# Designed miniproteins, single chains, continued (3), part 60

Each design is a single chain, and the fold is of that chain. pLDDT is the mean over its residues in the fold that is shown.

## One batch from the design tools (miniprotein)

Design m10192
Fold by ESMFold2-Fast:
Structure m10192 (fold): chain A 70 residues (1-70)
Amino acid sequence: MEEKKKIQQELVDIANEAAEKTPRGEEIVQLKAEALKLPIEDQKRILEYMKKNPLDIDGLKEKLAEAKAK
């Protein structure tokens, strides 16, 4: 339970920071909302992707599509 909360909080924090750094911030906010609907394992993958590629919005969209396809 604690680990899940930490992952979700980190995902929210990194997405909010990225949104402040780009004119495409609204897209990041929407992608964050979609990511938070995913299973925790997929949320971990999205979080790690954002840590490595914080402003790669198109790559983030691809990772979300992969998670939804399963």
Scores: mean pLDDT 77

Design m10193
Fold by ESMFold2-Fast:
Structure m10193 (fold): chain A 73 residues (1-73)
Amino acid sequence: DDERRRKAIEYLEKGIEALKQGNVEEAIEYFEKAAELSSGPAKDLALGAAMEAKGGNVERAIRLAERGIEELR
């Protein structure tokens, strides 16, 4: 559904913004919510972003989330 895709993109964008502001815990929650709304490669990228954020790999997490947004468009 296009609405689920749109919400997944919004959550990935919010997660990226939270990471840029240093709000790692909030970013992880947004990436996990995006993954719940996604399937296939987009879900894997959202879960990867959450995992990298948990590990403190902020730049890697942002890159995976950006790739997830591209996959969902």
Scores: mean pLDDT 89

Design m10194
Fold by ESMFold2-Fast:
Structure m10194 (fold): chain A 59 residues (1-59)
Amino acid sequence: MLEEIEKGEKAFKNKDYETALKHYQKAIDIVRNGEVYVNGGTLVKIEQKLNEAKKKLGL
């Protein structure tokens, strides 16, 4: 999970919003599949970053 967030942030800084989206989506999938514990606040933050990347892509 943390690795995916880090990769997403790096891609976002490089304006590679499609790659950022993929990594944020994977982080959400890991949390939702129960691979790590679900904390609502952490999930919301990841979803906010994913939504920002979507907005940058005009989605």
Scores: mean pLDDT 76

Design m10195
Fold by ESMFold2-Fast:
Structure m10195 (fold): chain A 67 residues (1-67)
Amino acid sequence: MSREEVEKKIEELDRKAVRAYALGDYDTAIELLEEAKKLAEEHGLPESAKGAEKGIQTVREEKEKLE
């Protein structure tokens, strides 16, 4: 997979995670962001991996407030 294809896939996963989050589906949002982080790590994209990690933290914090 090219760098551009990986970056596009990560953006797609991020968009899906935002939609899941907006619907209150925090577990799905976390899973999608973890997939994005894994792709970024496997393809040597440290900035994208950090972005996904911050997203995961944000969703987890919101879920914890509801539990």
Scores: mean pLDDT 82

Design m10196
Fold by ESMFold2-Fast:
Structure m10196 (fold): chain A 63 residues (1-63)
Amino acid sequence: GPEEEEVRRRIEELRKKADEYNQKADELFAQGKRKEASRWYAKAVAYDIEAIGLEVEYELRRR
């Protein structure tokens, strides 16, 4: 239904942001900027955690 589509889009947007941040981190890591890269990896992980949280919240509301 409409709620499922909204949640799906939000999860997809968060995963896309995580991927973009991971790619930025990989570029920095390849340049030897490991400390800076780890900060971007941390940001990517935060988006992944938020996406998982939305998925869990949606599943719990269905039960």
Scores: mean pLDDT 85

Design m10197
Fold by ESMFold2-Fast:
Order: structure tokens, then C-alpha cells, then sequence
Structure m10197 (fold): chain A 93 residues (1-93)
């Protein structure tokens, strides 16, 4: 539904803000890694707008797995993981 898409987009936009704030306070989150995460979230937003919810979730899960490879990125990984869980909750009604 359009309401479901709007809720997911608002959540993803909020996650972008959280990543930006984290980057200012966590020196382990480099500008390059921050940019990559923000680009992946923006791609997920575009997929949601197109109704490609499964593809958006898959992209976010791939981003999460990449972040999990580096223990110094644990806080960024936790933010993405929480966002994925909330999206899955929204999709259950």
C-alpha cells in the first residue's frame, strides 16, 4: 500500500540522519564508508518507491553483511539491522 511505502521511506530517511550523526562522533566510520551506506539507503528508498520491497530488503541485508565483516563498524551495522527489523514489522501490519 502507499501508506506502507511512506512509512518505510520515512524510516529509511531517519536511518540516513542517524548514520550522519554517528559519522560525526565515531572516527571508525570513515567518510568513504558513510557515503557507501547513505548511497545504499538511497537506492533502497528508490526501490521502495518502485514497489520493489523484497529487492530493497535484500540490498539492505547485503549492506549489513558487508558492515559485519569489520568489528569497528558495529554501531553502523546495529543501526542498519534495527532498520531492517522495523521494515519487516511494518510489512507484517
Amino acid sequence: SEETKKKIIELLEYTKIQIEHLAKNDPSLSEEVKKKILEDIEKAIELVKEGKLEEALKLLEETLEELKKDPSLKKAAELIEKTIKKIKEILKE
Scores: mean pLDDT 88

Design m10198
Fold by ESMFold2-Fast:
Structure m10198 (fold): chain A 66 residues (1-66)
Amino acid sequence: MKKLLLVVDKDLERAKELAEKLKEEFGYDDYIAVTGLDSKQAYELALELEKKYGVEVHVVNAESYT
């Protein structure tokens, strides 16, 4: 099963930097960095991606991760 990392932040550049770091450290197959989503919207997006693509999605809010 492919593992996808979904990183949410108000700052897209910071989200991308964290996503690349976590992808390298934890061996995710790919990442998506997004901005402007709250926790509920991020969770809903993760469920949609899991359902459509048969992937495991791990959600990280960059603001609350560190």
Scores: mean pLDDT 78

Design m10199
Fold by ESMFold2-Fast:
Structure m10199 (fold): chain A 94 residues (1-94)
Amino acid sequence: KIEEALERVKKAAELVTSPDPEVQRKAVDEIEKALLEIAKNGTPEQLAEALKYVGEAISKATPEVRERLLQAVRKAASLTPQEKLDEASAILQK
């Protein structure tokens, strides 16, 4: 379920500030996987919520983790229909 993918993104976003590199790596991997799932199968509202969590994680992350998260966002965006991405962006900006 997409609701489970959203919870996975939210939980993983909190872990990107972990001092443990292995925890950080797993968190970024989980964000990438769950974000791709939401981009493919979620609504614009669900994608906007996921992008909000990822944006918060990016703001708190180290430069190295931030670059990986930005790569994950770019990958998800490239696989998302433009209409859905535009709607999610509009929701996120409100």
Scores: mean pLDDT 83

Design m10200
Fold by ESMFold2-Fast:
Structure m10200 (fold): chain A 67 residues (1-67)
Amino acid sequence: DEELLRRGRALLEEARRLGISAAELARRRGILSEEELELAREVGEKLREIGDAFEAALKAGKKLPAK
């Protein structure tokens, strides 16, 4: 659900402001359900994959695609 994704992104942004992971923030507050944890993990894996691609391109001395 887009609503759940939107909520997940808001939680991630809040955690970034505090300098902790969204999962850690949720554990401290006790507000993240198992479903939300699973979703946050999936989104996190996709973001990690993108980050890894950027890191690899930079290390290889190649320019990242702008489009």
Scores: mean pLDDT 63

Design m10201
Fold by ESMFold2-Fast:
Structure m10201 (fold): chain A 99 residues (1-99)
Amino acid sequence: AAREAAVAALRALAALSPDPEVSAGALALADALAGARTPEELREVAAAALDLAEAIARTSTDPAVLRAAEAVARAAGALDPSLAARAEAVVAAARAALA
């Protein structure tokens, strides 16, 4: 399910990131997503997860962290289709940083 993929992607990002603020943020979003009960809560967490992935795509030089951010962005776009265009832009930015 899209929610399960997003939770897994956020937990992977938390485990791979050497930045304790990124790790704490990703884990908090994974917990919020797992506990979300309404479509509105899902959309808020999806937007916050995409914000985190976007920040990482712009600042990280670690290939594993950039690939984890790409997975988070894709999962956020799948949870909220209104974010799909922004998720694609974040994926492109992460891939550009990997090149």
Scores: mean pLDDT 85

Design m10202
Fold by ESMFold2-Fast:
Structure m10202 (fold): chain A 96 residues (1-96)
Amino acid sequence: MSAEEAREKAKEALELLKSEDKEKQGEGGAILVELVKNPNPEAQRAAAEAALEAAKSENPGATGAGLYVGALAATSPDPEAAELGREAAEVGAARL
């Protein structure tokens, strides 16, 4: 997966998380979980960046997805993804 592909998937996931449809929110969350579990550092960074954006959302479903994916990204061996993931988890927890 290229950095561009990872960023496009993360963007699609964020658009799904903006939906009022819980099924679409679940799909968006699943895409971010797939990205953060991908061993490619570019996929993990894209997931962590998207998790931080979701954690800042006014939608509790998106905030929850950001917290969850952020916590997963915080365990990444990539330092940038880990730092972004930790920030996303902290922001999400503070907003819930």
Scores: mean pLDDT 83

Design m10203
Fold by ESMFold2-Fast:
Structure m10203 (fold): chain A 62 residues (1-62)
Amino acid sequence: SVVRNPLVVEAEAYWIAGAVYLALGDYESAAKYYRKAAELLAQIPEYAEEAEALRKKAEELE
């Protein structure tokens, strides 16, 4: 993958962590990491839809 923006790379790491915790059944940790990924992506207009989707997914898990 091409590293373009450090915020996107950091958000991807949090999203992956959230997905791993979700697979393990740890919904609280999954929601926490999805929210963090959403916060970072929300700072980038190009990722506004993805940020909203991750935020909604985190709310659903809480």
Scores: mean pLDDT 82

Design m10205
Fold by ESMFold2-Fast:
Structure m10205 (fold): chain A 65 residues (1-65)
Amino acid sequence: SVEALREALLERVKKEHPEEAETFARQLDHVLAWARARGWSDEQARAALETVHADWEGRLAAEAA
């Protein structure tokens, strides 16, 4: 489910980068609220959550380099 994916992504971020967890959770919730407002399917919402996670990982990797 979308909820299970959200929790899995957030738990990973909490474990690896606890300082980013609150900001990441807000970004996931913002995207989900926007997707619901636009009538997106669960499949589209999942893709959006994965995009947020990929963008977050890319930004963090750039900061670490």
Scores: mean pLDDT 79

Design m10206
Fold by ESMFold2-Fast:
Structure m10206 (fold): chain A 86 residues (1-86)
Amino acid sequence: SVEEVEKELEEILKRAKELLEKLKEIKDKKELEKLIEELEKLVEKAKKILELLKKVAPPEKLEEYEKKLKELEELLREAKKIYEEQ
């Protein structure tokens, strides 16, 4: 269902935010790499979900879903910056 897929996208965004907060506290570069890999997998999953939603969701909802994907991509960029600054 569309509602179930929307909830999955929300859960992905929530998990991504939790990973970014955890990443800020990590001092080990190898652990940082693993968290970034997890975040990259969440972004990839969200992209696949959005492609599905584009085929079945009403146009008015698409802007909201695209905004959530952009927020997720921004979280990944922030995580990569933290890694580069370590």
Scores: mean pLDDT 82

Design m10207
Fold by ESMFold2-Fast:
Structure m10207 (fold): chain A 56 residues (1-56)
Amino acid sequence: MSEELREGAEKLPEEKKKELKKLEDAVIRASNAGDQAALDAALAELRAFLEKEVKG
């Protein structure tokens, strides 16, 4: 599951890769800050993005 999503993310257009990177950066920042609410929100957005763009 995670491997398939990762490979699909690598195949995304450049614009979508930039969007994915911003979502990943938000997760990393929230995790480093210890902000659980921000982390949960960032993870939800990342999952929604991957399901929408990669699941196709």
Scores: mean pLDDT 75

Design m10208
Fold by ESMFold2-Fast:
Structure m10208 (fold): chain A 91 residues (1-91)
Amino acid sequence: PNEVLEVMKAIESVPEEKRPSLEEAKKALSLELEKDEVDPNKLVEAYAKYAVAEYPLLSPEERESYVTSLIGKLKALDVPIENFIKALKKV
């Protein structure tokens, strides 16, 4: 699907110096998910940072599957994919 390719391209366009460590990204995402009142903007930013941290560590075969699953999770959380792509570009 076009959304998978757009997300993959957005992740790949993030400079290495702007990528957080995977541990920092995981902790930040976990903290946002554990809040009683989740801020949707902070949640999408946390997912974007997590994706840009994890994506380079995956094999090429895993990357498309990972992004497809992530898009599914974001849609289940009522997060617009357009907002996620925008967050990826702001990393």
Scores: mean pLDDT 81

Design m10209
Fold by ESMFold2-Fast:
Structure m10209 (fold): chain A 78 residues (1-78)
Amino acid sequence: ASSPLERAEAEAEELKAKHPDAEIIRVDYSTARKLKVGDEVEITDPKTGKKYKYKVIGITRPARSLFEEAAYALVKKL
């Protein structure tokens, strides 16, 4: 990967290959720093706009640039 964001996305896909039942969710940087595997979080479904509870199964390292910050979490719907 040529960018930090592409690397984080590649890490998320690798984690999903190990946990095929989990979903990849993009999270903000501050949330990513607080998240740990086993935590419960409410995430808004971008397709429905409704909030659902998920359990964190895995977290990628937060990607940071001068202009954007992003991280990915693997979550399983409760």
Scores: mean pLDDT 72

Design m10210
Fold by ESMFold2-Fast:
Structure m10210 (fold): chain A 66 residues (1-66)
Amino acid sequence: SKEDILKAIRGLIESLEAGDVVAALAGARELQELGVKEAPEIIRLLREGRTEEALKLAKEVLKKEE
């Protein structure tokens, strides 16, 4: 649901801002399971250590889903 996507994306953003990459990866996988089309790219960026770019993309997704 939209509510599940909003909860998952907010959790991902909070994890990234806290520097918790393990929690962020779990959140990005949840977004992928929820069908968020940007989720595979967020997972890729996180695996590459590109956490600032992952955070930027996550915030863009949040703004579109609101």
Scores: mean pLDDT 87

Design m10211
Fold by ESMFold2-Fast:
Structure m10211 (fold): chain A 67 residues (1-67)
Amino acid sequence: MADELYKKGVELFKQGNYEEAAKYFEEAIKLDPNNADAYRMLAEVYRKLGNLEKAREYLDKAVELMK
């Protein structure tokens, strides 16, 4: 379920495992493309990985979904 993938992503993010966290959040948004929290977390993950372009893309998507 998308919720389970999102929760696993959050656990991995808290552990500093950003690459694995990104995979779980990406799978979560495939199952629930309206999950603004998953897009926001992907933005933070890519920011931690130094990919500022992807971080901005996912943040913009999260903001769209929160309107």
Scores: mean pLDDT 82

Design m10212
Fold by ESMFold2-Fast:
Structure m10212 (fold): chain A 78 residues (1-78)
Amino acid sequence: SEAEALRARARELFAEARALADAAPDDPEALRRAAELAAEAHRLYAEAVALETGDEAFLAEALAFTDRELAAALAAIA
């Protein structure tokens, strides 16, 4: 299903993000890229949930939350 494909892609992106952060924990560029990959993974999970539930309000809120969390993470890495 489309939702299963989105969840599979999200798992791949989370694994990539974790590998980047683990390999270069003191590299701001690597940490920013890891944060971006994790944010993309969260968006794909939210899309998968919306496809399974039809909850478009949840999707909108989850995407907005993910964008704010990414902005905060990037600011912390600076």
Scores: mean pLDDT 88

Design m10213
Fold by ESMFold2-Fast:
Structure m10213 (fold): chain A 67 residues (1-67)
Amino acid sequence: ADELLEKARQEFIEKGEISPELARKLVETLRPDFKPLSEEQLRDAVLQVLAERDPEAYREAIRKWQE
């Protein structure tokens, strides 16, 4: 779980996006109870995990991505 989270954070910082496959694995691993997620919920769940576990990296990624 931690390795997947770090990989997602890295992708977000470098590319400003997370691959759908990685997003699915992250959510399935950290929130298996939400398996049937919509695209929006999947992305929100991944971003929420990043914001909660590493808010500084999340804000930095958003800054780079949205600028």
Scores: mean pLDDT 67

Design m10214
Fold by ESMFold2-Fast:
Structure m10214 (fold): chain A 58 residues (1-58)
Amino acid sequence: SMTARQRALAAAHFAEGERAAAEGRYEEASDHYKQALVLDPENERARALGREVGRRLR
């Protein structure tokens, strides 16, 4: 089960990941999406966006 603190931290990492990706900082975005998935493994958007930025890193 996910605690309220884990949910808030997962959301924060997801938001930071989107911000980093928008700025072209794909390595930082990838790290944030990975942290979001550690805290919320069922976040399908973090998984999909993590794969996308991973491809950008070539």
Scores: mean pLDDT 84

Design m10215
Fold by ESMFold2-Fast:
Structure m10215 (fold): chain A 104 residues (1-104)
Amino acid sequence: SLKDEILELVRDAILTVEAAKEQLDAGRLTPEQVRAIAEGIIDTARRIKELAEKMGLDEVVKLANEVIQLARELLQDTNPARVKALLDQIIEKLREIEELIEKA
């Protein structure tokens, strides 16, 4: 179902961002890796947005756009503290999407 596809995309994205935070805290996350992760999050959030639009879930569409914007900021930032804050905000928005989809 469209709902199951969004849930898998959201949960995979959360795991990816959590792993990125662990690598960042260990001093192992390079700027190139941050860029690759940010690009992956943008692609995933765009797919979530497309599926949510088909389901008429306007709040999920809004949250997906917010994730895209945060990930675009992540593409331009190499400061570890700001990268960590952006990753935390992305996880928060993804968890909000997960909760809304589970209730849909």
Scores: mean pLDDT 90

Design m10216
Fold by ESMFold2-Fast:
Structure m10216 (fold): chain A 55 residues (1-55)
Amino acid sequence: SGEDVALRGYLEGVLSPEEASLVGQAIAEEGSLEKALARLAETDPELAAKVAAVA
């Protein structure tokens, strides 16, 4: 689940609480991790790279 990726990133210290919240929101809005990552790569490529490292 994409929500599990955001939570793992936060727990592993890769994502800040704010970054984890933004990632979780993007996954909820897009309906999938893949679509959320595509959107994040266009707006915040550094955050997208952090999420990819945890996924």
Scores: mean pLDDT 76

Design m10217
Fold by ESMFold2-Fast:
Structure m10217 (fold): chain A 100 residues (1-100)
Amino acid sequence: LSPEVQAALDELARAAGLIAELAARVRESNPKAAELLGEALERIGEARAAAEAGDYDTAIAHLEEAERLLEEAGRLSGDRETVEEALELLRRARELLRAA
């Protein structure tokens, strides 16, 4: 993989870790937010697969959907700090994939 793609995948791994931790924390108090976070993780997995296959446009589209799901989950859960950190990682990954 190019350095830009590898850096994007590293950012996605960090974002996925934060999202998974948040989903575990809110599962009992806000199951709808946990569901949306799970969907965001699925989209990140699809983005990773597309990026590894060299399909950066498809990867970016999946990340844009993951960002939408994450923003909605943040509104429901009220955990702004973790959501904003994960969103920043996803945005950086998209910029790295655009540069690839």
Scores: mean pLDDT 89

Design m10218
Fold by ESMFold2-Fast:
Structure m10218 (fold): chain A 78 residues (1-78)
Amino acid sequence: GDALTDEAIAHLEAMTDALQAGDLAAARAHAARGEEAARRLKEAAEAGEVSQAEFEEHARRIQAAIAAAAERAGAAAE
């Protein structure tokens, strides 16, 4: 497994949990850490350390988690 992908997913899951608990400060902290890990994963893909197909698979999981969290946050903001 890619350690950066695992770190990004873990932070996105923790962010979702924090949002459901109403802890916006914790959610923001986890979002920032997840974005940092995702950025480093992109750098690794650009360096050829991760294939485009592997990057797309990992990115798909990360994007699904981000979309779910954003939808929940949008509903709560109403």
Scores: mean pLDDT 73

Design m10219
Fold by ESMFold2-Fast:
Structure m10219 (fold): chain A 65 residues (1-65)
Amino acid sequence: ASEEEIDREVKRALGEIYLALGDLAAQKGDNESAAEWYRKAAELFTEAGDEEGARISRQKAEELA
């Protein structure tokens, strides 16, 4: 695998982690923290080329904004 491919996989994994943190914060009623985690997830998914992950994360962040 290329360095570029490894970087994208790492960013995708981080995006998944931030998305999960956002979901956890939302379950606790902390919508401000949830929105922040979702925005970070969307950025990472976009950099990773994961259009679906970015779309889902952006939608969740916008619902809490």
Scores: mean pLDDT 83

Design m10220
Fold by ESMFold2-Fast:
Structure m10220 (fold): chain A 71 residues (1-71)
Amino acid sequence: EIDKIIEEVMNGNLEAAKRLEELIKKYGVDKLIKEVKNQTAKNILESIKTHGISPVSIAKVVANNRASAVE
């Protein structure tokens, strides 16, 4: 389900982002990268690892960009 959680984060889902942060704290980003099946999810986890970006921050940026598109 890691791929699904990352997909939801990329949709601006803050609840999914919090769950992803919990998984990173419990298992570490490297283990999650090993578990993901699709390239997009892997790229997102690698970005989080390299830049130290919070999944919640990613979800907020996505949600804000979507809100701007309908305003």
Scores: mean pLDDT 76

Design m10221
Fold by ESMFold2-Fast:
Order: sequence, then C-alpha cells, then structure tokens
Structure m10221 (fold): chain A 62 residues (1-62)
Amino acid sequence: MDYTAVAGDRLGPLIQAAVDKFGVAAEDLRVYLNGKEVPASQLPALAAQELPAGTRVRIEAP
C-alpha cells in the first residue's frame, strides 16, 4: 500500500487501513516513511503524531 500524506494525516489510521486490507496484525506490517523503514518499537509514538504533508508512506504485508 502506497500513500502520500496530506495535512492532518496520522500514521495510526493508515496502519489500521492496511490491517483491514491485508488481513494481518499491525505488528506484522512493515512501514516505510520517505523510503526508510520505521522500527516497530517507534510505531506507537509515530502513530499518534501528524505526518508532514507530502510524506511518502509505504506499508507492506509480511
């Protein structure tokens, strides 16, 4: 799943959409912001924050 963030977007809803789309648990997803993988340990903190507009989000199933 590829997405470009707009103003007001947060990572949490995008992760939930990927869970619903792929049918896998959130902890099994791989998340990339601007081509860099986000460590799973940092995902809860980032899920609550607003993404800068234009952030390139890629979420992959395992």
Scores: mean pLDDT 80

Design m10222
Fold by ESMFold2-Fast:
Structure m10222 (fold): chain A 93 residues (1-93)
Amino acid sequence: IEEAKKLVREAGKHVYEAGLAGAPPELVFAAMEHLAAALRALDEGNIEEAIRHLEEAKRHVEEALRATTSPEAQRHLREAAEHLEKAIEVLRE
């Protein structure tokens, strides 16, 4: 769980930086809301709910990646997606 929380926090940092670099605000905010919900679920020990929220956050990150033309935002979104995929993997083992 602690490793997953660390990965989720790193993903959140990259989502935030992508927003500053020009990623679509609505998709950035949606992803961040799901990341916050995932962290809350992890604090409560609800692994299945956390995974669901991380999958929703990843979906919004991937949608933002397709919608943005900023190379800096695209780099941050790819790093966010990578960290989220690792967090989901850790929680599923």
Scores: mean pLDDT 85

Design m10223
Fold by ESMFold2-Fast:
Structure m10223 (fold): chain A 70 residues (1-70)
Amino acid sequence: DKKEEAKKYYEEGLKLYKEGKYKEAAQKYLEAIKLDPNYAEAYRNLGKVLEKLGEKEKAKVFYEKAKELE
C-alpha cells in the first residue's frame, strides 16, 4: 500500500526534523510525496524544512501546494 509507505516516510521525516537533521527530513518528505502526491501534510512540512535550510522561495511553492490539497 503506497499510502501506508508514504506515511512511514513522513513519520521518519518528522523524527529527523526533531533531531535537527533538516536535509535528511526533506528527503523523507519528498519520498512521502512521491508515493502519495496528495499528501498535504508532507508538502507543508517540506516547506518548513526548506525554510530552516534558507530556501524560502522553494518553501513557498510547497506551502501553496499543501493549501491547494486541503
Scores: mean pLDDT 87

Design m10224
Fold by ESMFold2-Fast:
Structure m10224 (fold): chain A 102 residues (1-102)
Amino acid sequence: SLTAPEKVEAKEGETVTINVTASENVDGKVRWFKQKEGKEKELLVKDGSTLAPGTPSRISASGSGTNFSLTIKNVKKEDEATYTFQALSGEKTSASTKLIVK
């Protein structure tokens, strides 16, 4: 199973990190998605720490095994969204965190 915070809050200009913990080792591809209310789901990280084309450089991803994180530096109001971590090792599993920007 995956564990992530239900929500995190940040002020504009801060750095925020979303941490995901897996109960067992995650093998294979891992991805991060962003979805704003009323908008289409956007791929941010296509595999591990490799960003998808068009993802801002202030966003980074790290981790392996059982601990994964997405870090957003210099948070902007436009970053307010639901962020989803997805593990692709046979059966697809995911965990989502809502980022609130004040």
Scores: mean pLDDT 83

Design m10225
Fold by ESMFold2-Fast:
Structure m10225 (fold): chain A 65 residues (1-65)
Amino acid sequence: MEIEKRKEEIVKKVREILNEIAPDSEDVKETLEAFEKRLKENPELLKEAEEGIEEAEKQKEEAKK
């Protein structure tokens, strides 16, 4: 249950980032679906993706302040 919640959090953040870079629905939707599929096949990637996004957000937050 908790893993699914974290997966949704990561997918949501990735969606936001992709939406800012490429607002075209077709590209964002396809990329997001491919990402979700890979996470299902390899749950280890979830932890790596989560850590990567957290690091990037931390750097952005520090620079913003």
Scores: mean pLDDT 70

Design m10226
Fold by ESMFold2-Fast:
Structure m10226 (fold): chain A 56 residues (1-56)
Amino acid sequence: SVEELVEYLKEELEKKGIKISPQTLQDIRDNLEQFDLPSVKELRERVEKRKAEEAA
């Protein structure tokens, strides 16, 4: 889901010491919902894989 992608991006950026504003997170959420970019597809696959590994 879009929420899972947003959480994944937030975690990855926080690992690099980058703080994301709530406004930036909202903009990312809107863009992910409207546009299926190649990078978004790759991120979705990574989120689904992590979720499957935890659930399995």
Scores: mean pLDDT 67

Design m10227
Fold by ESMFold2-Fast:
Structure m10227 (fold): chain A 139 residues (1-139)
Amino acid sequence: EEELQRAADAAANVLKAVSDTVAEKLESHPEYREVAERLKEATDGFLKALEASTPEQKRLALENAAAVLITLGEFVHPGFKKIGEAILEALRDPSKADEATAEIKRVVDEATPEQLKAIGEGLAIALDVAKQTAENLLK
């Protein structure tokens, strides 16, 4: 379980760091502040759910979040697929989490305001799925 906990924590940190970066950039655009607030709320809810979760529950929650993001990558924005793949990579190899996070932050830095809005909305959905997965496994 020590290995599983490290992997789950690394993957959670990738999702949190990306979500925090997107929310911060959305805050600089008054028209998207509501999306930034929703993303911050979803991130807070996700982190609280993980605090109560076992390493196995954390892994499943993060795998489900990654699956949602990969699906959004097919239909909404290709950047979502990169985020989902980065979460899965961190779950497989925690040592790669920092590099994966840095690459995605670069993609986020290059995004237009409209792309940031779409990414923020999709991340909020993925975080809500991860939260609900963790909470349902606790019941």
Scores: mean pLDDT 81

